# Designed miniproteins, single chains, continued (2), part 85

Each design is a single chain, and the fold is of that chain. pLDDT is the mean over its residues in the fold that is shown.

## One batch from the design tools (miniprotein)

Design m6943
Fold by ESMFold2-Fast:
Structure m6943 (fold): chain A 84 residues (1-84)
Amino acid sequence: SSSEAKALIESLIKQIEAAKTVDELIDILEDTIEQFKSLGDSELASFLEGLLGTVRHLASEGVPFSEIKSLVLKQLESLLKALS
């Protein structure tokens, strides 16, 4: 449901705010993707898969974790606003 999707994105944002490494950020995103797949929300799962791909690419190019984290939070806050 829209309410469940919003709650999962709010939880995801809080977990990422607490994350200290790229590996922790990746694990958090992967866990949330699996939760959306379990709910049958293929559209939100695909969106987060794309975001995960961007995180992996930026990390491979040596972009600082603080910049990757800021980008991810900005994208998720925009998504949360769209779900409201």
Scores: mean pLDDT 89

Design m6944
Fold by ESMFold2-Fast:
Structure m6944 (fold): chain A 71 residues (1-71)
Amino acid sequence: SVDEALERERDDFVRGAEGSLEKAIEYAKKGDIVKATNYAVAAMLLYSAAGENEKAREAIKKVDEAIKQAE
């Protein structure tokens, strides 16, 4: 079924986004702004591809806050 294939692909994108967000926050806390930003963008794009636009926006906000707290 096309719906089942799309659901699986969406779940794969969400999993990838969650992993990228975790790495983005980790690098932000370490002061590695370049890696933090790269993983944040990856998380945003993957959440957006999954149709999770609110989570995509929240991911960018969470990483920005983590960067500010690391200063």
Scores: mean pLDDT 85

Design m6945
Fold by ESMFold2-Fast:
Structure m6945 (fold): chain A 104 residues (1-104)
Amino acid sequence: MEEVVELLRKAAELVEKAAETSKDPDIQAQLRYLAEKLREMAEQVGKAKSREDAIEIVRKALELLKQALDFVEKAYDHPNRDKIVEMLKEAVELVEKALELLEK
């Protein structure tokens, strides 16, 4: 459980760094909102009464990250888009690892 919470917190930190890398106010606001949601979800996983509840939260986190990645990839005129995409992909990998730990 603790390792899953840590992975979600690290994913949130990467999303926050991606927001700081962005020069677009709309992308920055959306990524900061996502980072806050990921931190809330990490706390919810830590308080989860069952492994099944934790899995549901982590799956929701992964869905939100994939939606954000798709949104940023479509922002073609954005400076540093490729760097932001790389950070979001790393965040996705961390959350996928968290899900794998819960499914074992």
Scores: mean pLDDT 83

Design m6946
Fold by ESMFold2-Fast:
Structure m6946 (fold): chain A 90 residues (1-90)
Amino acid sequence: SQQVQQLIQGATSLQNGLDSAVSNQNVQTAQSIMQSMSQLMTQLYQMTGDPDVYQVSQQAQQTSQSPDSDIISNAQDVSSQLSQVIDNMS
């Protein structure tokens, strides 16, 4: 559906921002993006029922609440999982 395509585009935009934040080791930006990612992936899950989408939403939420020392490494893992989910939906 058009709405699913818009959410996938939104996820791709957030992933690009996340990859930039990770490259710059910008913990605060990565944390903010994880909060946005969790919300967007929750909406995408409600529309698709895809358990891999749900897993990304939960990991993004957990990462946003992680200690600052863990944010960047956990964000890299979330970005990798998101890439696989988006590729499978495209």
Scores: mean pLDDT 87

Design m6947
Fold by ESMFold2-Fast:
Structure m6947 (fold): chain A 87 residues (1-87)
Amino acid sequence: MEAVRLFKREKLSKEQLEELEKLLEEKLKEASEKSLKLIKEMEKEIEEKKLPKEEVRKKVQQTTAESLRLIGDAIDEALIETAEKVK
């Protein structure tokens, strides 16, 4: 979120925007793949351990929070890397 604020203050060239879009696509793809793996592992654990509904809710909340964190980190990394190249 901090990186997004810094980014909004600068006019980006067309080339810098294309670089950012490429980095965002690559980083978000990696984050998405990691998130899907976490969901799959969560589903397997729930099924194998036959977790009660309360534990399932906790696992879903934890996995959702971690997935959102991975996506947020990917966006921040892409923005920071683009900002460093723009110096």
Scores: mean pLDDT 75

Design m6948
Fold by ESMFold2-Fast:
Structure m6948 (fold): chain A 96 residues (1-96)
Amino acid sequence: EIEEMKKFIEELKKKFPIFREVSEELRKAFPDIKGLDEIEEKVEAGEIKTTNELISEIIDMALTVLTFSPEGSEEEKAAQELLEEVIKFSQKLEEE
């Protein structure tokens, strides 16, 4: 699972470079929010041990962005696309 998680995070970081790090505004509202780079570090540290835990962390980040981003912003659009990618990944894992 660790290699699958790392590969998925790498793909997300390439598609959504905006989410490698969380914006300062989001960190002011949610100091514990994690970007993709920080989520990858949690996987490598063994804090995220399963693909389901990884999916949950990414969904939490994306939903937070959607909730607090201005309507029609680049961040809102990217967060919607990120959620779609996570759903596709989750569906693929259910087949295995």
Scores: mean pLDDT 77

Design m6949
Fold by ESMFold2-Fast:
Structure m6949 (fold): chain A 61 residues (1-61)
Amino acid sequence: MEEILKKMQELIQKGDFEEAGKIAQENGLSIKVTKDGTMEVKNSKGEVIAKIEVPKEVLEE
């Protein structure tokens, strides 16, 4: 699990949200972007298991 969360964090920091979402889905997780620029990783029960900060440079294009 830890390695999956680290990989997702790296992808999100690079702006590769599509690949991060794919990895999450393959592991029974979902991703939700919050209004404050944080991406929440949730399990199948809707529990937030990780929060990943999205860099401002990636959000503003």
Scores: mean pLDDT 73

Design m6950
Fold by ESMFold2-Fast:
Structure m6950 (fold): chain A 70 residues (1-70)
Amino acid sequence: SVDEAIQRMKEAAENGDYDAVERAAAELLNLVPPEQRDKIVPLVHKAIEAVRNGDREAALQAIDEIEKAL
């Protein structure tokens, strides 16, 4: 489900697990209707880049914004 994918992204981001964030993000994008993807794709990119940079706070903020957009 969408909620489960978001939870996995949060857990992966908290652990700094870049690969797990990417997998959860891909799962989320497959579950979200195409019209909503345009809203969350920039936020997904923010979350992935924040994890890549070791910025856990920024990653979690981006994931929270994804939840609010959906």
Scores: mean pLDDT 83

Design m6951
Fold by ESMFold2-Fast:
Structure m6951 (fold): chain A 69 residues (1-69)
Amino acid sequence: MKQLSEEERQKKIDEFFDKHYKELAERIKAETRPDSKEEPSAEEVGRYFLSLSDEEKQKIIEEIKKLIE
């Protein structure tokens, strides 16, 4: 298997988080304001992510590892 450089891994992680950010924003809208046109702020998305269990955070990390391997 080809090993990715540290910089290539970081780039894939950043791209994954950008995508995941949009998914978290949509989830927040669906749960708190489904009929609203208001977009969650970056701080709201960040707080939502931090409120996830360690298990859910680990699952996200595992998905990132799967993408870069």
Scores: mean pLDDT 67

Design m6952
Fold by ESMFold2-Fast:
Structure m6952 (fold): chain A 112 residues (1-112)
Amino acid sequence: SSVLAEAAARLAAIADDTETMLSQIEGAYQTSEEEAAGTARYYAPRLREHAREVREIGRLVPEVRPLLERAAEELLRAAKYAEEGNVKEAMKEIREAARLLRQAEAAVRALL
């Protein structure tokens, strides 16, 4: 199915970007908590955009909708913590979102 193939590719791209954002925040955190807070705030709008994108994919592929709704909620919590400067909680929520996105990608690929 072209819809499933496109959904898998989109989920892989969002998961890759989410993991990259986490890596950048974690790297900044090794330098200073203040630098990490700035990096996290910079990524907050992108985390919110990914939450919207994964919800759209969930509407197209109902089989993974519960996983993607959970991922979207984690991305929105991550964005809120990032905006508040709570870097540790932001990193925790981004990590959980990435895990759920990879589960959803694998589930979509299993339907191919």
Scores: mean pLDDT 93

Design m6953
Fold by ESMFold2-Fast:
Structure m6953 (fold): chain A 102 residues (1-102)
Amino acid sequence: SMDEEKKREMERAAERRFEELRRRFEELREEIARDPALARIYDLIVAAMTTDDQAAIDEAERLIREHGVDDRDLALVAAVAALEVGDLRAARANAAELVRLE
């Protein structure tokens, strides 16, 4: 089992990753835009987060399965989409997931 020191270290790693994502936000958006599948998924996640549109959620899930998007790329896209809409809680959660997967 993880002790409290390991939990605190993982929390610090997640915070560092979150701040890196914030600093590199424009570069990461350009990187996502260069991949047509990730760009489409990104737009759908942004739409779902801003409109709570179930059709956008369903289409994003379909494209993730169809294109075989891995958990790391999905967490990255979700973190950047959360930053786009100003959902800092979701951005931090996805930054923590990136640290867990890396």
Scores: mean pLDDT 85

Design m6954
Fold by ESMFold2-Fast:
Structure m6954 (fold): chain A 71 residues (1-71)
Amino acid sequence: VEADVEKFRESAEKLTKYFAEQAKKAGKPELAEEILEKGEKEIKETEEYLRKNPELAKEAAEKLAALAEKA
């Protein structure tokens, strides 16, 4: 379960960073900062949820990794 949670975190961080960079390029640095701050909090909360629900951890990790690969 920890391996799936870690994969989820890596993919979520990559997507969060990607969207923050896009917001910054669009001339919205305040939105980029908000994306990074809220993203970090939501990622931590979701990791705790997935550790308590290991059956969902693998599915969440795989789906998010697929999205991160397209970014």
Scores: mean pLDDT 78

Design m6955
Fold by ESMFold2-Fast:
Parts: structure tokens; C-alpha cells; sequence
Structure m6955 (fold): chain A 95 residues (1-95)
């Protein structure tokens, strides 16, 4: 697709691997994603990348809604991804 989208995907992949390796905080990851999503939406240049960032933000919000760490760990990755995608689509339509 667009060069910006490919660059963003590569950056997220590399950052994701680094974050997982060093145990980055949720706040650090979410702050990065929010900043990127806002920038892309403001410029209306790369909505696919913005949507992907929104999916990641939505997934974390879903996890934070659980009252305990045990319940958060019990959430299946597949279900989390599906719900996050649905929420991201809804958020995109409202922007």
C-alpha cells in the first residue's frame, strides 16, 4: 500500500519485539500508539495505520477493564484481537 503504512508496520514490529524482550510498561506502549494514531488521523493520510494503532489501544483498554490480573491473563488472544478490531472500526467511524 502506501510507503508510510509499510514503515509504520515495520516500526511496530521492531518495537513490539523490543517491548516484549525488555518488559516495557503498558503506559509506554499505549502512549506511543495514541501519539501515532492521533498524528495519522489529524493528517488523514494513512487511516489503515491509524486503525491498526486503534486496535492495539482497544485491546489494552479491554484488558484494563478486568478487575484482576488473573482474569486478564485468562482472556484468549483470539477473542481479544476480534473485539479490539470491532472497537477500532467503531472508533474510526466516529472520527
Amino acid sequence: MKEELEAFEEELRERGEEWERRGASREEVLEFLREKAEELIKNNANLKAARYALELIAAEEILESFPSEEERLAVPVEELRARAREEAEKMEKEI
Scores: mean pLDDT 70

Design m6956
Fold by ESMFold2-Fast:
Structure m6956 (fold): chain A 103 residues (1-103)
Amino acid sequence: VKTVTISKDTKIVDMFVASTTSIGLKFEIYLPESGTYQIKVEKLSLPDLIGPNSKPLEVNDAPNYTSQPLDLDAGTYLVTIVIEYDPATNTGVVKAISVRPAE
C-alpha cells in the first residue's frame, strides 16, 4: 500500500462553507502509477486555510486521519475533506473524506 499525505503544503484548489460550524477543503493530488493507495491527513492550521470571505476559525489544527486503502489508477484526483469544529471545546475534527478523479 502506497501512502499519500495531505498537509499544509498540499495544493488547495477550493474551499467552501459546509455548515455554520464546518468547512470543506478540496486538495489536488497526483498519482504517478496505478496501485493501492491510502490517504493520510496531517494536522492542518485551520485559520491559514479559511477562504477570503470566511472569518478565521479559533481552532488551529485538525486531528490526523487515515482513509481505508483505495485502488486507484494513475492520474490527478480531487480529495475533499470536511472539518467540523466545536467552539465550546476549541477542537477540529475530520468528519468526511472523499476521493474522486479531478477530470
Scores: mean pLDDT 69

Design m6957
Fold by ESMFold2-Fast:
Structure m6957 (fold): chain A 67 residues (1-67)
Amino acid sequence: STAQQLMDAAAGAMYALLRLDPSSRDRVREIAQLANYGIENPSKAPEVRAQMEALRAEAEARLAAAA
């Protein structure tokens, strides 16, 4: 169940990040935290870990650009 929840969260977070208002810094931080959680608690599916790493990098880049 936890692995399935992480997979669903990763897909949802990626879609949310791509469609987020750039002014929503708190939501970008939440997505970065979710991605970090997924990296620290890796799923058995390597694709999920790769998505979480890409998601964290994108969120961090957006936070840096917004600062």
Scores: mean pLDDT 68

Design m6958
Fold by ESMFold2-Fast:
Structure m6958 (fold): chain A 104 residues (1-104)
Amino acid sequence: SILELVEELARLLAQLSPEDRYTVLKGLMEALYLLSGDFGKALNVAIALGRGDAEKAAKYLESLNVPQEDVEELLRLAIDLLKQGMTGEEIANALLEHARKLRR
């Protein structure tokens, strides 16, 4: 579920340096904005995740005009790359590239 993925993502983000956390959250926000066209909701997801508020982040994600499958795929990608120990910049770039492919 989106909530389960968001809970895992929030936990992994909390373990990063402030700089890497900011870079990943910015990349995720930009990817969600690209997919949804809704900057305000994309920003609110990033803010909620940055605060560890998984329930609020999940609610914003579910309210985006994006197929749930595409949202889940993007979240799984972020989780997988974080578990691999990739840099914040590498993760941000991968999320944006993936969002561009989903929009094709």
Scores: mean pLDDT 89

Design m6959
Fold by ESMFold2-Fast:
Structure m6959 (fold): chain A 114 residues (1-114)
Amino acid sequence: GQEEQKKILELSIQIIREKIAELRKLVEDGAPEEKIMLELEFLRLTMLEGIDKLINASNSVEEAEKYLEEYLKSVRELLKESAPSFSAEIQQKLDEILEQVEAYVKEQIERLKK
């Protein structure tokens, strides 16, 4: 129900926040580029997993669309809030991840409408 979807949304956003904090720490600690790229990939996968969980908890296509739009809004806000702590290069990679996540949401909504 809607209560489960809200809990999944809140938990998914918290996990993403924690992954962004892990990425920030790696950058601040001067971690190798390979480690930073892996953490960006885990962040991307975490964002996609949140989408799948929200869809699986939805009772209708309309509910799924509503929670996915709220999810994307929250992800966009988190990335915007975090942007000043990252280099332009990392910000560009985060923008690419956001584009992939938004494309995945669109694909999943189209799939649900079939």
Scores: mean pLDDT 86

Design m6960
Fold by ESMFold2-Fast:
Structure m6960 (fold): chain A 85 residues (1-85)
Amino acid sequence: MRLEELRERVEREREKGTFSPELKEEVERYLREVLVAAVPRALELGFEVGESAVARTEELLARGERASPEVVAEVEKAIEELLAA
């Protein structure tokens, strides 16, 4: 649910060609929240999500100090990969 809502918001602001600081903050908050929950869940289910997916998402969050469409898309892709494992 929250991921779908964030995707819709990203799509809307991408249409306008700029991302608000508020959207960037929401994305970062969501990703940190999902990272904490998603890794234990994936490991419990026997998936090998591991440290590489977590580290990649953390690197993208650190690089996301400027909210650009490309950075937000990479962050979304990284979290989708984490959730898909």
Scores: mean pLDDT 56

Design m6961
Fold by ESMFold2-Fast:
Structure m6961 (fold): chain A 83 residues (1-83)
Amino acid sequence: SSARQQQIAELQAQLAELDKKLQEAGDKGDWKKSAELAEEAARLLRQLAELYSDDPKKQQQYLAAAEHAEQLAAKAKALAEEQ
């Protein structure tokens, strides 16, 4: 449906914006901000995967991307907590 296509486009646009912000935070060594942005990216990727419930290959691709974002968030959070 056009509504589903609109939601996919909106999520992809939000992910592109987050990728830019993640790069900026990483370049600055802002691990706290990197963790927050990566957690948000993981949430959007899981929402995108849900919209592809009838396409198992695309769904798995987005779920794998979400898992990677979650791992990045965990690493960044650990770095932010270091003295």
Scores: mean pLDDT 88

Design m6962
Fold by ESMFold2-Fast:
Structure m6962 (fold): chain A 98 residues (1-98)
Amino acid sequence: MELQKKFDERVEKIMKASVEELKKIYDDLVEELTRAYREGKSPEEIEYLRMALAVVAYKLKLQGVDKEKADRLIDEIMKRLSEEGRKRVNEYIEKLKK
């Protein structure tokens, strides 16, 4: 419940964020994901961080920020997500395309 709530709040911020805010969220998520791996956080917590990072990367790509890097990052993350995680990320991506 707490992980889901944090993820939902994070996605809301991402969906409304400016390019400058997205870059900060991206950097914060990369640091948090690196720390989560180092500290041996649960696979569930790591998956939520990966899902959020994919959504940020996709929105940055839509706004013209480093498309090639974003495409590679999204592809790598999607391959490491569960089927449910991939479905959820794709739902957010479809909302961003509107």
Scores: mean pLDDT 80

Design m6963
Fold by ESMFold2-Fast:
Structure m6963 (fold): chain A 64 residues (1-64)
Amino acid sequence: MSLEEQIEKYTERLRTEKDIGAVVGLAVLRVLAEKRGDEKSAEKAQKAIDEYGDAAAEALAKRL
């Protein structure tokens, strides 16, 4: 599975399930993409976190 495919999978989990664990997964994939010189994949991972991360965090906070 490519980094781009993994980023899309975690983005879908974050967006649809509001899974806060997907934020950690995306952050790890961003770091791996940066180490490989894959700036496009690193940017996609960060944008997914920026776009959907707060909604996932708010969903978790409501259940604590």
Scores: mean pLDDT 82

Design m6964
Fold by ESMFold2-Fast:
Structure m6964 (fold): chain A 78 residues (1-78)
Amino acid sequence: KVVLSFEETRVLLEVVRLAYQNATTSEQRQQLETLVQNLETAIQNGDAEAAAETLRRLAELARELGVPEELVQRLLEI
């Protein structure tokens, strides 16, 4: 059962918010939207492996978009 704590949810939302703010192209925003949807689906299905893989991809994209490394590391610990 994949359940995010309140703090884990706050970290996820902050990383996504900053990544969207830093995204300069429609392609970057579409990639973020796809990853968020994939993560939501994995959590709803209780698929811990898919959730972890999607979080890694989100972390990589967030890093590329200039989200602070401290937040990226916290996201990877979810």
Scores: mean pLDDT 80

Design m6965
Fold by ESMFold2-Fast:
Structure m6965 (fold): chain A 106 residues (1-106)
Amino acid sequence: SVLDELERIRREINRLLIEAGKLVPEELKREFTIKMFAIMASLEGALLHVRQGDLAGALAELEVARKIAEDTLETFKKNNSPEEAIKLVEKIIELVDRMTALVQAA
C-alpha cells in the first residue's frame, strides 16, 4: 500500500538523519539536532494526515520537512561539513520528494 511505502521511506530518512548526526562538526551539533527532530516530527505528522485521509495536510507537512532539510544542506555547505554528511542530507531531500510524489499520486 501507499502507506506502507511511506512508512518504509520515513524509516530510511530517520536512519540517514542519525548517520548524518554522527558526522556533524561539534559547532553544528545543537542546530542539527533541533532540525533533525523537526524533520522527524513533520514526517510523522505527514503519515498521520495520510492515515486520516487528509492528503493536503500530509503535503503541507512534507513541504515543511523539505524546507528544513534544504536549510540544513545550506548550513552544511557554508560551514564546510564533511562531504559524506552533505550527501546524506541530499538523499534525505530526494526521499522527501519521493514521499510527496506518492501522496500526490494517491
Scores: mean pLDDT 91

Design m6966
Fold by ESMFold2-Fast:
Structure m6966 (fold): chain A 68 residues (1-68)
Amino acid sequence: SLEELAKPLKEKGLVSEDTDLNDPEKLREIIGKYLVEIKASSETIAEVGRKLKAGEDPKELLEEVIKL
C-alpha cells in the first residue's frame, strides 16, 4: 500500500505528512530523489526514466525502486 511505501521515504526525509502520494508529479519527483539517495547507477536512472516516459504508473514504479 502507499502507507507502506511512505515509511522508508519518511526515514530518508523525502516526504512529509503533507505529501500527497496520489499526485503523479510528486511521485515522479520522489522517485528521482530516492534513486539519488540509494546512489543508483546511471543505467538504473536511465531505465526508470524511460519507463516514466513510456507512461508506466508512477506508483508501481516507486514500489519497484524502493526494493532496490
Scores: mean pLDDT 77

Design m6967
Fold by ESMFold2-Fast:
Structure m6967 (fold): chain A 80 residues (1-80)
Amino acid sequence: SDAEALALAAEAKRVMDETEERAKELIEKGDREGARKVVEEGYERVMELARRAAEQNPAVGGAIAAEARKVRERLLKEIE
């Protein structure tokens, strides 16, 4: 249902925000390995939420996956 897809999108947004906050904290502390691990684990969690959302609404799932890829790419560049 659209309501289920939107709920999964909201959960994905929370996971992305938590991942970004944690990754930035680790980057500031110089823990690049820990930051990379947090980014990759967060990305895997969001991609699973995107897959579940796509079962309800493919456009919503696709939007979550696209945003997750952008956030991952940006954070990994900050780690370099």
Scores: mean pLDDT 89

Design m6968
Fold by ESMFold2-Fast:
Structure m6968 (fold): chain A 81 residues (1-81)
Amino acid sequence: MSKELLDAEVYEALAAIYESLGNLAVKQGKFKEAADLYRKAAELYEKASEIARGVDPEFAERLRKQAEELKKKADEISKKA
């Protein structure tokens, strides 16, 4: 794999960790913390998408859509906090 693709996969893995922490926070009723965690995950997916864009456009688009979905999820969860 290219270095760019490996870097993108590292950011994707970090984003997945924050998303999982956000899901756990939702289960605990910690909606403010969950929204913050989902926003951090979205930022990391967006970074991964930017890195991948010139090397694997399909992968970059999937990451961009993941970031967009998490931003929407964070906004909806924020309304409950």
Scores: mean pLDDT 86

Design m6969
Fold by ESMFold2-Fast:
Structure m6969 (fold): chain A 74 residues (1-74)
Amino acid sequence: MDEIRRTLQQQLDLLEQALKYAQQGDYKKAYQLSQQVGDQGSPLSQQAADYAKQGDYKKASDLLQQQIDVGRSP
């Protein structure tokens, strides 16, 4: 039962890296990392990637974090 949580954590890690690259001015790398989040194939991952591509890394991270948190409270 850890596959979803680990996938979401990996996506959060990608978004953190994308934000860091964007803050350093490496927008191409930031975009590529955001694309990798979307490439996970879930509607949630695609929505998070779309927010990140728009520069809203906080909404993208919050979306994934909320799903991790909800998954701990069945």
Scores: mean pLDDT 73

Design m6970
Fold by ESMFold2-Fast:
Structure m6970 (fold): chain A 63 residues (1-63)
Amino acid sequence: DISEDDIELAKKLGNFYINAHNLNANSTEDWNEVEKLIKESDNFSPELKEKLLAALKVIRTEN
């Protein structure tokens, strides 16, 4: 199950990538780039990546 803390972490991380890479928060293509950056990152365990990507999908579908 995805918790509220997971959603908040995914929001913070997604916004960090959007700002750090000069991406557009209103662009589906740019959010696909955020998901790619999370998948390719060596800083997260596979389990944390799955949780973050699942939480990010929830965020993207609620807007």
Scores: mean pLDDT 78

Design m6971
Fold by ESMFold2-Fast:
Structure m6971 (fold): chain A 99 residues (1-99)
Amino acid sequence: GDALLERLAESLRADADVAYALAPTSKNPELMRELGRLLRETADAIAARDFDRARALLDRIREVLTRLAVEEFGLSEEEARDGVDKAVAAVRAALDAAK
């Protein structure tokens, strides 16, 4: 199998579980649960080899994660966006390499 995509999907599911675990102590529990849902849906899209859906979900993760970084850690929107954009770009590069 494609071990890289399998590990990426497993990592995203683990990150979703962390988001759900953190939600009760989050400043925005609803948004944290939305992040968990999006991460799980992205993992499912990758497992299904639906890379167009995975990329669309990553755009939504970018928005949600940027807002959470501002709300939870007091980062500026610009600082949060830069960090999130780099992380999302890395995942997109992995998806592009798997075509």
Scores: mean pLDDT 85

Design m6972
Fold by ESMFold2-Fast:
Structure m6972 (fold): chain A 68 residues (1-68)
Amino acid sequence: SREELLRRGAEVVGRLIALKLFEETGEIPEIEIEIKDGEKAKITVRAGDIVVEVEYSLEELEKFLEEI
């Protein structure tokens, strides 16, 4: 359940980053999500020559999503 929530939260954040990069570059974004030790999600989004890497705990993801 915790890992599933972490993955779902990371997918939402990854899509938001991807949308922004697509708007800025016009390039098709690629999203990669890695769950580390069931505690953190590493989100990598690539669009053209731009790479964004962010890492969040479940608590950080929840806080981020509440601020949107």
Scores: mean pLDDT 81

Design m6973
Fold by ESMFold2-Fast:
Structure m6973 (fold): chain A 71 residues (1-71)
Amino acid sequence: GPGARLVELRERLEKADLSPKQKAEAEEHLRLAEEYINKAAEYGERGDAEKMREALEKAQEHLRKAEEILE
């Protein structure tokens, strides 16, 4: 799931040979992904399937952007 992907990408970021700017950009995307994963969990607990889906989509987009920087 997105949480497992977040952990994997954070581990890759710690090992990556990146410029300070690239590292900061990747970390910001991972931070935003975590915020959206947490929001999705909150919406799921409330039974708001629509907002949960929107939050998960935003989380996935930020995970994708972090992964692109880590390539």
Scores: mean pLDDT 88

Design m6974
Fold by ESMFold2-Fast:
Structure m6974 (fold): chain A 96 residues (1-96)
Amino acid sequence: MKIDKVAVGEGVVTDKNGNKTEYDVSASNITSTDVGTEITLTLEPKDKPGDRRTAKVTITSSEKVGKSTKITLEGKIVGTDDTVKAEVYVIDEVVY
């Protein structure tokens, strides 16, 4: 059996003008939930499915909640100065 850690949740992107937009966020192949771990997020805007963006983020907090780990993430959208704050739940998925 292969166990991959996956994360799903919500994030807020703040642009250089202070405008905030809500995104659905996901990540896979998460190797650690420790504070300071860098991960790559895929962001999908709620208003424009398919207009996906990528962010490089760092774990800023980590809390075990039942069978999941709740993490908060901060970083930037790749290629921009737009900042991301996200809250996601990391679960172990058995794929085979």
Scores: mean pLDDT 77

Design m6975
Fold by ESMFold2-Fast:
Structure m6975 (fold): chain A 80 residues (1-80)
Amino acid sequence: MEVLRKALDDLEAELEEIKKSNLTPEQKLQRLGVLETRARDLKELAEKYGDEEMVKRANDLIEEIRSLREKVEAELKKQQ
């Protein structure tokens, strides 16, 4: 599914943009939350179409987002 690949590439690019951004920890958490929801929706769509490769990539992205959220949350706790 070419459309699914492009959508996933866009989400991966957005995650890299968030990592490089000068956003506050709170703003990063908000954007990461939205990105995680979009990644989960994409995973469900990939599962519906039986695209195992896209399901794996979406899972990998969700795990990376979750890991980054934990790091940002830890930083926020240290600041306040």
Scores: mean pLDDT 84

Design m6976
Fold by ESMFold2-Fast:
Structure m6976 (fold): chain A 79 residues (1-79)
Amino acid sequence: MEEFRKELERLVEEHGVEVIVLDESASEEKKEVVREVAEEYGVELIEAKSMAEAQKIARELVKEGKKVIVVSKSSAVAV
C-alpha cells in the first residue's frame, strides 16, 4: 500500500490533480489511502458506485479543464 500512496501523491503533485474519483470496488486499504491523500493535499474526492460511473464523471471533469485521477480495485489512472 505504501507504493500506491507514493504513486497517488506523485500524480497529485506532478500533474496538478484537482479531483480524485474513487470507485466503490477499490479495496478498503486503497479507499483509506485515497481519503488520507485527498485530505492532506486539499483535493476534491468523489465516490462513484461503479467503474462506469467513475469514468463518466472523470470525462465530464476533464471537459471542464480539470485534472482527474480515477482509483479502482485494479488501478489508479490520471486522465
Scores: mean pLDDT 78

